# Designs tried in a protein design run: designed miniproteins, single chains, continued (2). Part 72

Each design is a single chain, and the fold is of that chain. pLDDT is the mean over its residues in the fold that is shown.

## One batch from the design tools (miniprotein)

Design m6642
Fold by ESMFold2-Fast:
Structure m6642 (fold): chain A 88 residues (1-88)
Amino acid sequence: RYEEAESLYKQGLELARQLGDREGEAITLNNLAGVYFSQGKYEEAKPLYEQALEIRREVLGDNHPDTIKTEEKLGVVDLKLAVDKVVP
């Protein structure tokens, strides 16, 4: 279901980091975060989106559509985590 996708993205992330491929690292982090987000694992998704956002701001700039989409996903994750803390 999700195990194969997680495994493949984790392998891709390790390879991108080994090769110094910053763009590939950001893409893989964003995709892995998306897998966790789809599972409702917002605490696991948040740090991956944060890392992808930092790299995308560096590589693509603040106004790039992919950077903006990552910012929007972080906003949704933060809202989901806030609801979990406020609603008993």
Scores: mean pLDDT 79

Design m6643
Fold by ESMFold2-Fast:
Structure m6643 (fold): chain A 65 residues (1-65)
Amino acid sequence: MEKRKEALKAVQEAARAVMNGDIEKARSYVEKAKKLAEEAGDESILRMVENVEKLIEGYEKLKKS
């Protein structure tokens, strides 16, 4: 129960970090959210984590190009 709320908060913080251009911070929150969401078995939060991971990868590819 608490783990679902913590996972959702971590996803939200990861998304904010991406919007602020802080990719290192975003990665840290994504890892936290992923662990918490897996423990909670929440498919919707896991999907949100995957979306944020995809955004981070896209930003890194553009930065290195």
Scores: mean pLDDT 80

Design m6644
Fold by ESMFold2-Fast:
Structure m6644 (fold): chain A 94 residues (1-94)
Amino acid sequence: DKIEKQIEAIKKFGETLAAAAEALGRPDVARLSRETAEKMIEALKNGDKKTFSKEMARFSGLVLLVSMELERAGRAEALAKLTAALKELNDALS
């Protein structure tokens, strides 16, 4: 089921982003990452394209923030992992 694969990809990405944020000492961003993933999954299940797009935009903002902080902290492996997870998410949503 395509939707089940998309749900799993969103959940996996949300956890990867949250783990990166936690490693940076940003529990606020980790919480938002998980909440955003949950809202995207709910929107996907309900066919709510407007909410899905809104939460996807929020994910993009969180990715930019976390990626910048990982780069500044010299966390090259964590940045590479986040970049790979983002590609996997985008591939699953296509």
Scores: mean pLDDT 86

Design m6645
Fold by ESMFold2-Fast:
Structure m6645 (fold): chain A 69 residues (1-69)
Amino acid sequence: GHHAAVELANLAGRLLKEGASKEEIAERVREKGRELGDEETGERMAEAILNAKDDEEIERALVRIVLES
C-alpha cells in the first residue's frame, strides 16, 4: 500500500545517495517490503530499480510507484 511504498522509496533514495549498487538497493527494498508485510510493493519497486538505466530513472520510478500506491 501507499505507506509501504513511501517507506521503501525513502530507503531506496537513501541507499542511492550512499552509492549502493542497483542490485544491493533492490535486495534491501525486497527485504524491507517483507518486514512491512507488503511483499508485492517491495518486489514491484525492486524490479523497477533493476530495470532503470541510471540514477535519475531510479528516482523517477520511486516517485511513480509512490503516486500509484
Scores: mean pLDDT 87

Design m6646
Fold by ESMFold2-Fast:
Structure m6646 (fold): chain A 87 residues (1-87)
Amino acid sequence: KSLEEIYEEASKLPVEEQIEKVRELIPDSSKIKEAAAVMAALPLEALAELLKELALEETGVELSEEEAREAAERIKELAKKAIEEEK
C-alpha cells in the first residue's frame, strides 16, 4: 500500500477516525511514514492539537501552540514530499 493510497483513504475519513488511525500507527516505528501520510490528511489545527497531546504523552513536554503549529506544517510538507517521491 503506497503512501499516496494511505493519504487518500485517510482524507475520506472523519477527523476523529484519522486521529485514531495516527495513534494506532505511531507505536510501530516501521509505520512512521504511514502515520505521517495520515497526519498530512488532517486539518492543520487538528494536527497541531494532536501533536501537543502526543508530545505530552511521550515526552512529558508541553508544546506551545506556535511550536505545535510549526511541527504540523513541517509534517505536512515532509509527508507531501514523500508521497511525491513515490510518483
Scores: mean pLDDT 78

Design m6648
Fold by ESMFold2-Fast:
Structure m6648 (fold): chain A 81 residues (1-81)
Amino acid sequence: MSLREQAEELIRRARELTRQGDEYEKQGDYQKASDLYRQASELYEEAARLYERLGDDVTAGVYYIASGVNRLISEKLAKKA
């Protein structure tokens, strides 16, 4: 499996976790939503590191930002749980 294919699969999984987190947040399940956003943040960070290894610093930067945003959402939701 190429590093790019691995990164793309991590991003697909992170997007699905973010979608599920949004659904649980809308239902008021802040703890489960927080956990899902935290998991998405971790997968985006892994994908960013793979793009760094590929020399694609711009794409790596995009996914580091996505990781940070999901982490902040997770932390805010954890405080409401």
Scores: mean pLDDT 90

Design m6649
Fold by ESMFold2-Fast:
Structure m6649 (fold): chain A 81 residues (1-81)
Amino acid sequence: SLLDEFIKRAQEIFNEIKSSLSEEDAERVERAMVEAYLMLAAGRPLSEVIARLEELKAREKNPVVREFLDRLIEVARELAA
């Protein structure tokens, strides 16, 4: 399913970067993934998920977390195509 593919790709990206993150930064990444998943599970369009991830990215100060959010936005864009 689209949800399963989204979470699989999100977890793959998280696994690549998690060793570079503090526990607090990793928790913010996990919260972003869960929020996006819940939006998709509630039937919200990918365009709203992308908008929410862009908002989270704009508020994020850690460049590694910002890069994660950029990659997750790209996943959502690919799944929307």
Scores: mean pLDDT 87

Design m6650
Fold by ESMFold2-Fast:
Structure m6650 (fold): chain A 65 residues (1-65)
Amino acid sequence: SVAEESGRLIEIVGLAIEAGAESVELKGDTIIVYVKELDEKKKELLKRAEEIAKEMGYSFEVIEL
């Protein structure tokens, strides 16, 4: 449902924000997160976001600026 999908997308965006994302984009079926300087903590948060995205049927990409 749209409500369930919205909840999961909010969780993905929240994890990306905690990871210090500059922006988050949805392009077709791909969620793209733009971050400056990846450290281990940011990678762990983004890995959790990626797992949620995959469960929803989305691809997940991280672009380091």
Scores: mean pLDDT 82

Design m6651
Fold by ESMFold2-Fast:
Parts: structure tokens; sequence; C-alpha cells
Structure m6651 (fold): chain A 83 residues (1-83)
């Protein structure tokens, strides 16, 4: 389905985002707070882009926003363990 395709693309994008945030935190001297801010901002931009590209309804966007928020919480928890 359209939602499954968008979710799969979000998962791939967010996996790359987490790798970038971990590199910034561990190897570039970026603070945990800054790495979290980058994650939140880039996830928002990605969801906005995909919502427009796939012409998502407000309901579909709300479901994906909840999904992204849950994934962000999980990623942030992992970043805190690595800090």
Amino acid sequence: SKLEEVRRRLDAFMEQLEKTALDLLKNRGVSLEEAVEILREQARVALDYLSKKYNLTPEERELLQAYVDRKLDEMIARLKEEA
C-alpha cells in the first residue's frame, strides 16, 4: 500500500539519520542536545517531503507522524546510551 511504501522509505531514511547522528556525537564533538535537534529537524523535513510526494491525506500524515515520533524516541534513547 501507499502507507507501507512511505513507511519503508521513512525507515531507510531514519536508519541513515541515526548513523549520521551517532557519527556527529562520537567522532565530531557534537553534543547530545545538538544531535537530537538534528534528528528531529531532519525527520520533520523527510515526513513533509514524503507527505507531499505521495499526496497523503491528513489522516495518513497523522498516522505516520505518530510512527516517526515513536521511532525518534527509540533513536534518542540509543543516542543517550552512546553518549
Scores: mean pLDDT 86

Design m6652
Fold by ESMFold2-Fast:
Structure m6652 (fold): chain A 74 residues (1-74)
Amino acid sequence: MTVEEIRAAAEQLRRWAEELRARGLDRLAAELEETAERLAEAAEAGDIEAAEETLREGEERLRAIAEEIRAALE
């Protein structure tokens, strides 16, 4: 994983959070924003390992959030 990839992931999560906020899903949006902030901090520090750990640890949590989003938006 590169710093550019970490930044791209953070931007993608921020875009999803904006869409969730527009639909009134503020809690889920806040969770995505928190993950995006952690990734952005890791990118600024050049700490690729910290970003990879954040993504791995959050992977199951992000899947659960994605499922909840899918259910809420349908």
Scores: mean pLDDT 75

Design m6653
Fold by ESMFold2-Fast:
Structure m6653 (fold): chain A 90 residues (1-90)
Amino acid sequence: MIGEYSGKEITGEAYRARHSKKVVGEETESKYTEGLNLIREKKYEEAVKKFEELIEEYPNFTDAYYYLAEAYKKLKEYEKAEEYLKKYEE
C-alpha cells in the first residue's frame, strides 16, 4: 500500500499532523523547540535528554512524550519508545 513506508525523508511533518501543542509556556516552548531542532539535526541522544528534562518539569506536556518515543526509536531503544508512546496515548 502507498504510504506504508513512505517518508524515509519525513522530518516530523507527518508526525506533526498527529499532534498539536496543548500547553504553551515560555520555558516549555524553549526546551520543546530545542528538542525538535535536535531531532531535525538527527542528534537523537541530545533530543532525548532535552525532552526528558521537559517532562520531568512539565509531565503534562504530552507532545514531549511523543518526540521522546520517536527519538528512542531512532536510537533503536524500542522498549523505551513504546513506553513513552503509551504515555502519550494515555
Scores: mean pLDDT 68

Design m6654
Fold by ESMFold2-Fast:
Structure m6654 (fold): chain A 102 residues (1-102)
Amino acid sequence: MVELRIEGPADPLTREAVGAAFDLGRRLVQEGKDGPAAAFVSEDYAGAAIADGKLNTILGVAAGRKGETLARSVSLRDGERYEISARIDEEGKVIIEVKKLP
């Protein structure tokens, strides 16, 4: 089971800032994969990022919507399925949660 949470900037919902935090975490993983997402923790950003191009879309939409949660099921390597959800809390923190599906 993979549970991953990313804490982004507390500043309200600058999509650019959220994207920059994601990109820095993403640099710690192997890029260009549609296979299993790899997660790394960045202490400077108090979070972890997933190097999955599909997650960028989810994060981008979430950055425009305080209090909303977006969830997508994705199939990764070997037919494993994950639910990826992204939301922005009331303080502007970005929470990305990844759960392995049965």
Scores: mean pLDDT 40

Design m6655
Fold by ESMFold2-Fast:
Formats: sequence, structure tokens, C-alpha cells
Structure m6655 (fold): chain A 56 residues (1-56)
Amino acid sequence: SAEEAAREEAEEAVRRVRAGEDPNRALAEAGQRAEERGGPEAATEAIERARAEILA
């Protein structure tokens, strides 16, 4: 589902950033992958979730 795609790609992006990857690159890739799986809504949600977790 779009929500599952967004959650999974957001979690992966957070893991990559914590491992030292550039946040902008990780967020861009998460958005692209989420869009391919669940459409534009999934992309937006993945990016928003990942940003919130990175800033927390």
C-alpha cells in the first residue's frame, strides 16, 4: 500500500542518514522509491516522515 511504502522507505532513509549518508540524497532516493511503489502521495509521506525522524 502507499502508506506501507512510505513508512518503509522513510525508515530506510533514516537508517542511511544515521549511517553517514547525505540527508538530501537519502530523502530524494526515498521519495523516488516510494513514488514507484505507491504514487506521489507515498513519496510526499515518505519524505515528511523521514525529515521528522531525522530532526527528532
Scores: mean pLDDT 84

Design m6656
Fold by ESMFold2-Fast:
Structure m6656 (fold): chain A 93 residues (1-93)
Amino acid sequence: MSEELRKEIDYGVYLLAGITALKMGDYETAAKYFEKALEINPEDARAWVLLGEAYLKMGEYEKALEYFQKALEIDPDNEEARKVLEEAQKKLE
């Protein structure tokens, strides 16, 4: 297996593990897995949205907002990132 293909598999595994942890309410574990995914592919707006959502669920609204902003810098048309950014901004009001 090529190094590149291995990293793609690891990226997918970390994303799935993070999503599973997020659904189970283990937001710290979810954040760690999404951070591992982003070490492999920092240009995936989806992974930034998921990381921000984990921090939003932990009540770390400023960190969540920062990560949603990174997702929108990568993909300005990301509908999900825009919606969760608005939610995080509301929490800081």
Scores: mean pLDDT 83

Design m6657
Fold by ESMFold2-Fast:
Structure m6657 (fold): chain A 66 residues (1-66)
Amino acid sequence: MEESKKAAEKFKERADALQPPDERTRRLIDTVAEIIKKSKLEKLDGLPMYKGPTPEEFLAAVDAAA
């Protein structure tokens, strides 16, 4: 639980540092962070708990889709 919260916080902090261009993108980032926080990510021995895309990769994908 605590690790999922830390992963969500780090994701959001990094995304905020990138200065999302609009409110819609910011809402998507917040939604992803909430999903990470609530997902109760499985703890894997010797592996990081979160292997999803970085905020930079997520924002690049959103920009490419727009």
Scores: mean pLDDT 60

Design m6658
Fold by ESMFold2-Fast:
Formats: C-alpha cells, structure tokens, sequence
Structure m6658 (fold): chain A 91 residues (1-91)
C-alpha cells in the first residue's frame, strides 16, 4: 500500500531530522561558536540533500514492495547515523 510507504517515508525523514537536530544541539552545548557553525552548515547541506532524495527513493522503492521501501529506509538511517557520528566525533 503506497499510503503505508508514504507514512513510513515521512516517519523516517522526521526521525532522521530529529537525530541530526539532537546531534547539533549536543555540539552546541560542548563546542565553540565557530566549530558549531561549521557543523551546522555541514549538517544542513547533508540533511537537505538526504531528506529530498531519500523520501523520493523510499516512495519509488515502495511501488515495488514494502521490503524495498524498508531497505531504502535502512540505507537512509545508516547515512544519517554516519552524519551524526561525524558531528559527535568533533566533541
């Protein structure tokens, strides 16, 4: 059901956005203003690209099967976790 895939895609986008915001907030409390701004810019570029492209990929995969949609969500989650790890590694 495409509607279920859309809900999963929207949930994945929101969850990954929340992870990125949490990581930036942690960086904000620990880093200097200059270091924080560099990370905000990096995360902003990556998040914008990921959110737009990955939502489209999840929806396209979901036309084929629920498993294909889940595989794309897993890739999106892994990519977001990589970005979060890069932010946290600088603390």
Amino acid sequence: DLANVQAQADAAVQANRDKLIAAVSQYYSSGSPEERQKKVDEVGKDASKLGTDQRAFILSAGVSSPQAAQDEIDRFNNRTDDIVQKILDDL
Scores: mean pLDDT 75

Design m6659
Fold by ESMFold2-Fast:
Structure m6659 (fold): chain A 72 residues (1-72)
Amino acid sequence: SAEEELAALALEYSALQTEVVRREAAGEPIDEAAVAARLRALRARARALAARHPEYRERLDGLVAEIDALLA
């Protein structure tokens, strides 16, 4: 369902942020190119979901804006 896809996107985004913070705290190297690729994939999925389900557009546009800020 759209709700399940929305929840999955939010969970994956949160998990990515948590992993980056954990690695930085542990002094582990961050593959910035891999993180950017994952962020772009999440952004593409969010945009596609918003196009199919306009009722979630506001929430998905918010996620896209957060990802765009991280990729800037």
Scores: mean pLDDT 88

Design m6660
Fold by ESMFold2-Fast:
Order: structure tokens, then C-alpha cells, then sequence
Structure m6660 (fold): chain A 91 residues (1-91)
């Protein structure tokens, strides 16, 4: 799926920006990945959205915004749980 590949590329770019301390760019790429996959409900798509939310959480945490970080980490955990459930149903 071209959409999944594009989301993976955006997440890689977000991770690179996060590691470089470019938190604004990290959040932008992660948000683009989430938007690309918003209507996709496969286990892999939910896992990628969870990874993207985790990156946003880490970016806010690094900037001292613990409240936003907690919100995004909670969203990531929820999507990971849903992804695992769907992976079991798809097996």
C-alpha cells in the first residue's frame, strides 16, 4: 500500500527530526502521517499512527510540555492496544 509506505517515510523523517532536536519538524511529519492514515483501520495503519503519536509526545516532553506529552502518549497506547487486537482478528 503506497499510503502505508508514505506514512512510514514520514515517521522516519519525524524520528530523525526528533533526534536532531527539531521538535517542530518532528511534530509536522508525525501529524502528516496520522492524517494520511486517519481512515485506515488495518493493524499496521493503527500501529503507524501510534508510532506517530508517540513521536509527538516525545517532542512535547523534550520541550517541557508534560501535559501534552501525556495526552499524546495515552493516544499512542490506545492505538497500540487496538492494533494488537486487530492483528489477532486478522490472523
Amino acid sequence: DERLKKAEELIEKAEEALKAGDYETAIKYAQEAIELLKDEKSARALELRAEAYGIIGMAYLAQGDDEKADEYFAKANELYRESKKLAEEEA
Scores: mean pLDDT 87

Design m6662
Fold by ESMFold2-Fast:
Structure m6662 (fold): chain A 63 residues (1-63)
Amino acid sequence: SLSAREILEALRPFFEGEGYFEQGKYDEAIALYEEALRIAEGTPDLAHLVPRIRAAIERARAA
């Protein structure tokens, strides 16, 4: 199981994507969300976050 610190480091692209989304930079946000998605899909301990990351991508594409 990953520590909280390792989870935060693995999901850093997701947090950066949220920042771009708040700025209205949706293409940059999507690219960072897709990077976070690859990390979550490749990490069994983060598989439960895949639906959340996919929802963020859909939200940004709809904006």
Scores: mean pLDDT 84

Design m6663
Fold by ESMFold2-Fast:
Structure m6663 (fold): chain A 64 residues (1-64)
Amino acid sequence: MKRKPSPEELELAKRIGQSTDEEEREKLWTEFEIRNLRDLLAQTTDPEAKARIEAGLAEVEKAR
């Protein structure tokens, strides 16, 4: 893929990889998933796929 990752996405990925605290890693992973789902939602044009991504995003945000 030729998309450049966002500075925020790169920052979160680095923090996840460098974190030694499991609780911090879980929190950072949740943020990373939310960002990825939002990016996927922005790139998706299929209404059914959009609905599934939005449901997944809402579930992950409830876990925060």
Scores: mean pLDDT 71

Design m6664
Fold by ESMFold2-Fast:
Structure m6664 (fold): chain A 77 residues (1-77)
Amino acid sequence: MVEELIERMRRYAEEAAEAARAGDFARMLEYARLAERYAREAFEAAREAGDEEAQQRVLEAVAAGGERIAAALAEAA
């Protein structure tokens, strides 16, 4: 379950980055919100399971997704 949520988060972060490159900031924000939702669900599931490795994987995936969106926004500017 946690890994599926992480994968959904990554997918939406990539969609947000593509929307940012296209200059569609409303769509970018919508996908970023979906990525945040799945990140939160993944982190809570890992936390409830006491799985520190899964918690770290969620945090690393969030950081990578944020960097990807930030890079796309810089390209759009």
Scores: mean pLDDT 84

Design m6665
Fold by ESMFold2-Fast:
Structure m6665 (fold): chain A 58 residues (1-58)
Amino acid sequence: LKKEGEEKLAEGEKLAKEGKYIEARKYYAEAAKLYEEAGDYESAQEARKKILELIEEV
């Protein structure tokens, strides 16, 4: 779960850098859920911050 969350977060960051905000947001949301399931609240919160940052760009 935590490793999968890290992979989703990294892919989301790559997509955001490429301007693919809708796809990036999807990956950040998946990462946040995986981190929460793993009990990693801090990483889940970081993923949510990235989602909020992208909301007005889509």
Scores: mean pLDDT 76

Design m6666
Fold by ESMFold2-Fast:
Structure m6666 (fold): chain A 71 residues (1-71)
Amino acid sequence: SEEEKKKLKEEILKKIGEILRLIGEKFDLERELEKEEDEEKKKKIEEEIEEIEKKIEELKKEIDELEEQLK
């Protein structure tokens, strides 16, 4: 139904919004990494970036599953 499709589209848009927020956080961390001189702090920032990248990939998979339901 059109109502079910609207709900799926809203859920997809919400997840896209979460990805965009995470991309922004990753961009900020990459800028901090460029300025950081301490190797231990650099490693910590790199680990945070990696966790964000994993979360983005999880959200992309969730979006793909929702898009399949729209077909």
Scores: mean pLDDT 87

Design m6667
Fold by ESMFold2-Fast:
Structure m6667 (fold): chain A 55 residues (1-55)
Amino acid sequence: SEIRKVAQEGARKASELEAAGAPDEQILKVVDEMNKKIKELDPSYPDIIVLPRER
């Protein structure tokens, strides 16, 4: 499904940023962008919230 693909790509991007030592704000921005794309595909889909190092 398209939603799964978007979520998987977003997760990979976030992992790459974390491995590169990017600040949490950049990782959160990637997660936010992923959620926006998912909402464009299915507005009823619940938000995926991932807070690396801020749980």
Scores: mean pLDDT 72

Design m6668
Fold by ESMFold2-Fast:
Structure m6668 (fold): chain A 90 residues (1-90)
Amino acid sequence: MPASGEEILEKIRELIREIKERKEKVSTEELYKKIKEVLEEALGTEVSDEELFQYILRVVDELSPEEVRELAKLLGLSDEKIDLLVEKAK
């Protein structure tokens, strides 16, 4: 059964925390792929970049400013929006 939105957010937070706890040097592109994979697995379907962006906005506090900046670039955001997301990150 597809997970609820709250369950999906928890899975993404767990993924980010696991990467940080293991002190793995994961590229932003690899992190993007892992988040998308978690979302698609939890929803049981393919996820659009728009849907992925909405979930990232809800977990931006779990990411470093550098990771937020690179993820936002991959999503095609403007520098102004990237700076706003980085400011919101921890």
Scores: mean pLDDT 69

Design m6669
Fold by ESMFold2-Fast:
Structure m6669 (fold): chain A 111 residues (1-111)
Amino acid sequence: MDYIEKGDYDKAIEKYKEELKKDPNDAKALILLGEALAKQGDYEKAIEYYEKAIELSKDDPVLQAEAYAKLAEVYAKQGDYEKAREYAEKALELEPKNVKARELLEEIEKK
């Protein structure tokens, strides 16, 4: 989700929590919930949901790569560039054309 206004983060969180109540193993909903939480600055909960999405998406390398890319983004926001690089590289191992992971890795290398 590339654009969510501040007032929409609470609505997004409520929506994805309701989706997870119906399907607790929806890895895509877990990624979207984590992203909304990260946008609010709740990086610890975002990390928890991304890690759960990674475990649930073992058979979907594209979705697992998306979750790793989101983990890398959160660690970069926290200033943990070592973990950000590690997870961005994991995302690119699964999906070499993952634009977000590639862009993040380039940004980390510039710093």
Scores: mean pLDDT 81

Design m6670
Fold by ESMFold2-Fast:
Order: sequence, then C-alpha cells, then structure tokens
Structure m6670 (fold): chain A 61 residues (1-61)
Amino acid sequence: DRRKELVDFAYRQIRDDLAAGESLEDAAKRVYEILVKGGFSEEEAKQAVDEAVRRVLEDLA
C-alpha cells in the first residue's frame, strides 16, 4: 500500500526530527521536501505529511 508506506515513512522521519530538537513545523516541511524531491507529487506528499502530523499530534496529546 503506497499511501500507507508514505505515511509510515513521513511519521518515522518527523518523529526522528522531533527527537533531534526540530519543531513539528520544520520537521513536516523537511519531510514534504524529501518526498517531492524523491519524485512524489506535491498532492501525494502533502497528504502523507498531513496524516503523519495528525498521528504525531495524537501521540503528544
């Protein structure tokens, strides 16, 4: 499942960036740029990052 794999990738990357001291906004932007540079569409990258951010916010609540 391509969408699930992208969300799982984005989630892991955002969590790693947060552990390294990055803000959630900076982590999300960085992962979005990685996905777009990796050949994914802007829409697909945005959807994956938005869902990953939602999961991170749920974990922090």
Scores: mean pLDDT 85

Design m6671
Fold by ESMFold2-Fast:
Formats: sequence, structure tokens, C-alpha cells
Structure m6671 (fold): chain A 84 residues (1-84)
Amino acid sequence: SLTGATQEEIELVGKLLEGVKTKEEAIEKALQLVEEGKVSLASALEYLRLYVNLGKDETTLLTAIQLAREVPGVDPKEVLKKYL
């Protein structure tokens, strides 16, 4: 599991992403919830890893984005857009 992920926030992401049709929309909306302060980045990334059918390479990328989030000035959305 990703450091700082909580089950309550993971379940909240799932509820708020009901009706999302594509992996790309799920990623964008989950990151929007982080930007709005509704969930932690770790919980949003763990939801995407577990429930959005991310492959091994995508899981590795999301882990790298979580680490990059700890560096000031890095936008996780911009990193994801370069690889989608």
C-alpha cells in the first residue's frame, strides 16, 4: 500500500467516481479530489491502482508521481499527461 492511504478516503474516491467511463477520466477526477483537499494523494493513487485496472507500468508511474508530489512545484496531473 502507498504511505498515507486510508480505507475511508479510498472508499470516498470510489463513490465520487461513480459513472466514470474511462481510465483517463478516473485519473483526472481522482487528482481533482486531491487538488480540492477532499482526499490525500496516497489514497487517490491507491484507489486507481486497486480499482481502475492499472497495469504494472502504470502502477510504477503512479508510485513515481506520489514521490514527485513531495518535491515542491511538481504537479502530478502534468506528469500523468506526459505518459497517457
Scores: mean pLDDT 67

Design m6672
Fold by ESMFold2-Fast:
Structure m6672 (fold): chain A 90 residues (1-90)
Amino acid sequence: SKEEAEKYYEIGKKALGPEGNVGDNISAINYFDQAIKLDPNYYEAYYNRGIAHMKLRDYKAAIEDFKKAIELNPDFKEAYKNLEEAKKKL
């Protein structure tokens, strides 16, 4: 359900460390993956999975996730900024 997806998303964000704190990036990716499986339109989950990939220096995976977030929500300005930063790292 969408409510279950939101729960996994919040756990993933906690693992990433909101407000600049760093959690386990691999654990975060796994939680965002579960959120996406439950709600494939969850653009914030794609975006934050992209952030986790950036922290792991997996820039190609990050680019794909940021593009998907933009496809699902073209008004998501933060995803455009991070997409450009990820492309600069290639």
Scores: mean pLDDT 85

Design m6673
Fold by ESMFold2-Fast:
Structure m6673 (fold): chain A 58 residues (1-58)
Amino acid sequence: MLYRALKDVPEVTPAILALKKGDLVELLREVDSEWALVRSLATGREGYVDKGVLEEIE
């Protein structure tokens, strides 16, 4: 399932996926109510993101 980043996510830790506003990610797994493991379609990198920064598009 595809999501779009609503805002820039900075590089803060290796576990958190850095994103730019408009980046597309594929949902791999929901970790809890706030966090998901996703893959960047642009880079192929995987990491955790706050679900509040994602918009569902597919």
Scores: mean pLDDT 80

Design m6674
Fold by ESMFold2-Fast:
Formats: C-alpha cells, structure tokens, sequence
Structure m6674 (fold): chain A 92 residues (1-92)
C-alpha cells in the first residue's frame, strides 16, 4: 500500500560552492517494512541547483525520514527547498 503525506518548504543560506543536505522528517508507524521517498522535490536559487532525493527503509513501527540534498553553485547565497510529498510504500 502507498501512503502520501504533504511535504515542507525550507529556506537556507548556503555559501557559494557548498553542498547542503535537507532532511525532511516524517513519522510513519507501519506494521510492515516500508520504503520512504521524497517526491516532487524542487530547489530554487541562483544558477543551476539540482535536487537529489534518497530512499530510507523503515522497519515495522519505525520512523520514516526523507532526505533531499543539493549542491549550490558558486555565487548561490539563498536556496529554497520544497518537498511536495513524502511517500511510504510497503514492501511485503
């Protein structure tokens, strides 16, 4: 079964040429082993900023975390990260 929850928006000031990682924490209590994914991750800022999402495996009755990371190009000072949805998928 697939469960979707609303994401969050966070704004960061990132030094030029640095990589920032944003962790969006969602608590999923599942009776089954599940994978948590960030969906619809977007990043806005100066230049070419690429969002990357990761998957986390949540054990039974565990807490799910979705992670979005991005690299700010030289000259980027402020970056807004939006995660539209967090998806939990049961993998039994």
Amino acid sequence: MKIEKKGETQTFTVPAGQTATVTVNYEFKSEKKSIVKASGATVTGDGNVTARSSENIVEENGYGKATVSFQAPAGTTTVTVTVDKVILEEIE
Scores: mean pLDDT 60

Design m6675
Fold by ESMFold2-Fast:
Structure m6675 (fold): chain A 65 residues (1-65)
Amino acid sequence: SEEEFFKKFLEELLKRIGDEEYREKLKSEAKSALELAELENKLTGRDLNPEDVVRAFKEVLEKEK
């Protein structure tokens, strides 16, 4: 699913960014993740739920804590 794909994408991104400062920045940019999901939906024609994307984003960040 899109949610699972986005969650894995964020997990890989956070693993590559070992800097705590960047992880904190990503937390504050949850809105950017939703905008990214909307852009992906328009480009691919997917029925992606922005709420699920944001939820997956926050879930990944909580697990990294």
Scores: mean pLDDT 57

Design m6676
Fold by ESMFold2-Fast:
Structure m6676 (fold): chain A 59 residues (1-59)
Amino acid sequence: SAAEGSDRAGAAAGAAGGSAELARKAGQYIFNGDAEKAREMAEKGGGERAGELAEKAAK
């Protein structure tokens, strides 16, 4: 859901707080539709759950 998605995006950004660069890269890969790359960048910054969210967003 949109409200739940906003909550998840905020949590993912918080988890990657120290790794803002990784979050930006994940966002760029999401925009390009590169689900695998988006997942890798998000996992490096926010862990496995962040990677799943990025992969889903890219698709």
Scores: mean pLDDT 68

Design m6677
Fold by ESMFold2-Fast:
Structure m6677 (fold): chain A 68 residues (1-68)
Amino acid sequence: EEEVVAELQKKTDEAIKSGDPELARKVREEARKAANEFEKKGGSQTHIDALRAAARKAAEAYGKAVEK
């Protein structure tokens, strides 16, 4: 769980820094899927919240990248 959260947070930061809309879109979908899977399995709420936050940040990064 912690490893998946850390990896997706790192990918989200990379998407924000690169300004790559394709990367941001992919990270958003990965984080959403991971959060939903953790919720279904009764995973840590802290990890679920972190994954949802990562998905939101990736969505914001996508919006900024395409606005350019």
Scores: mean pLDDT 77

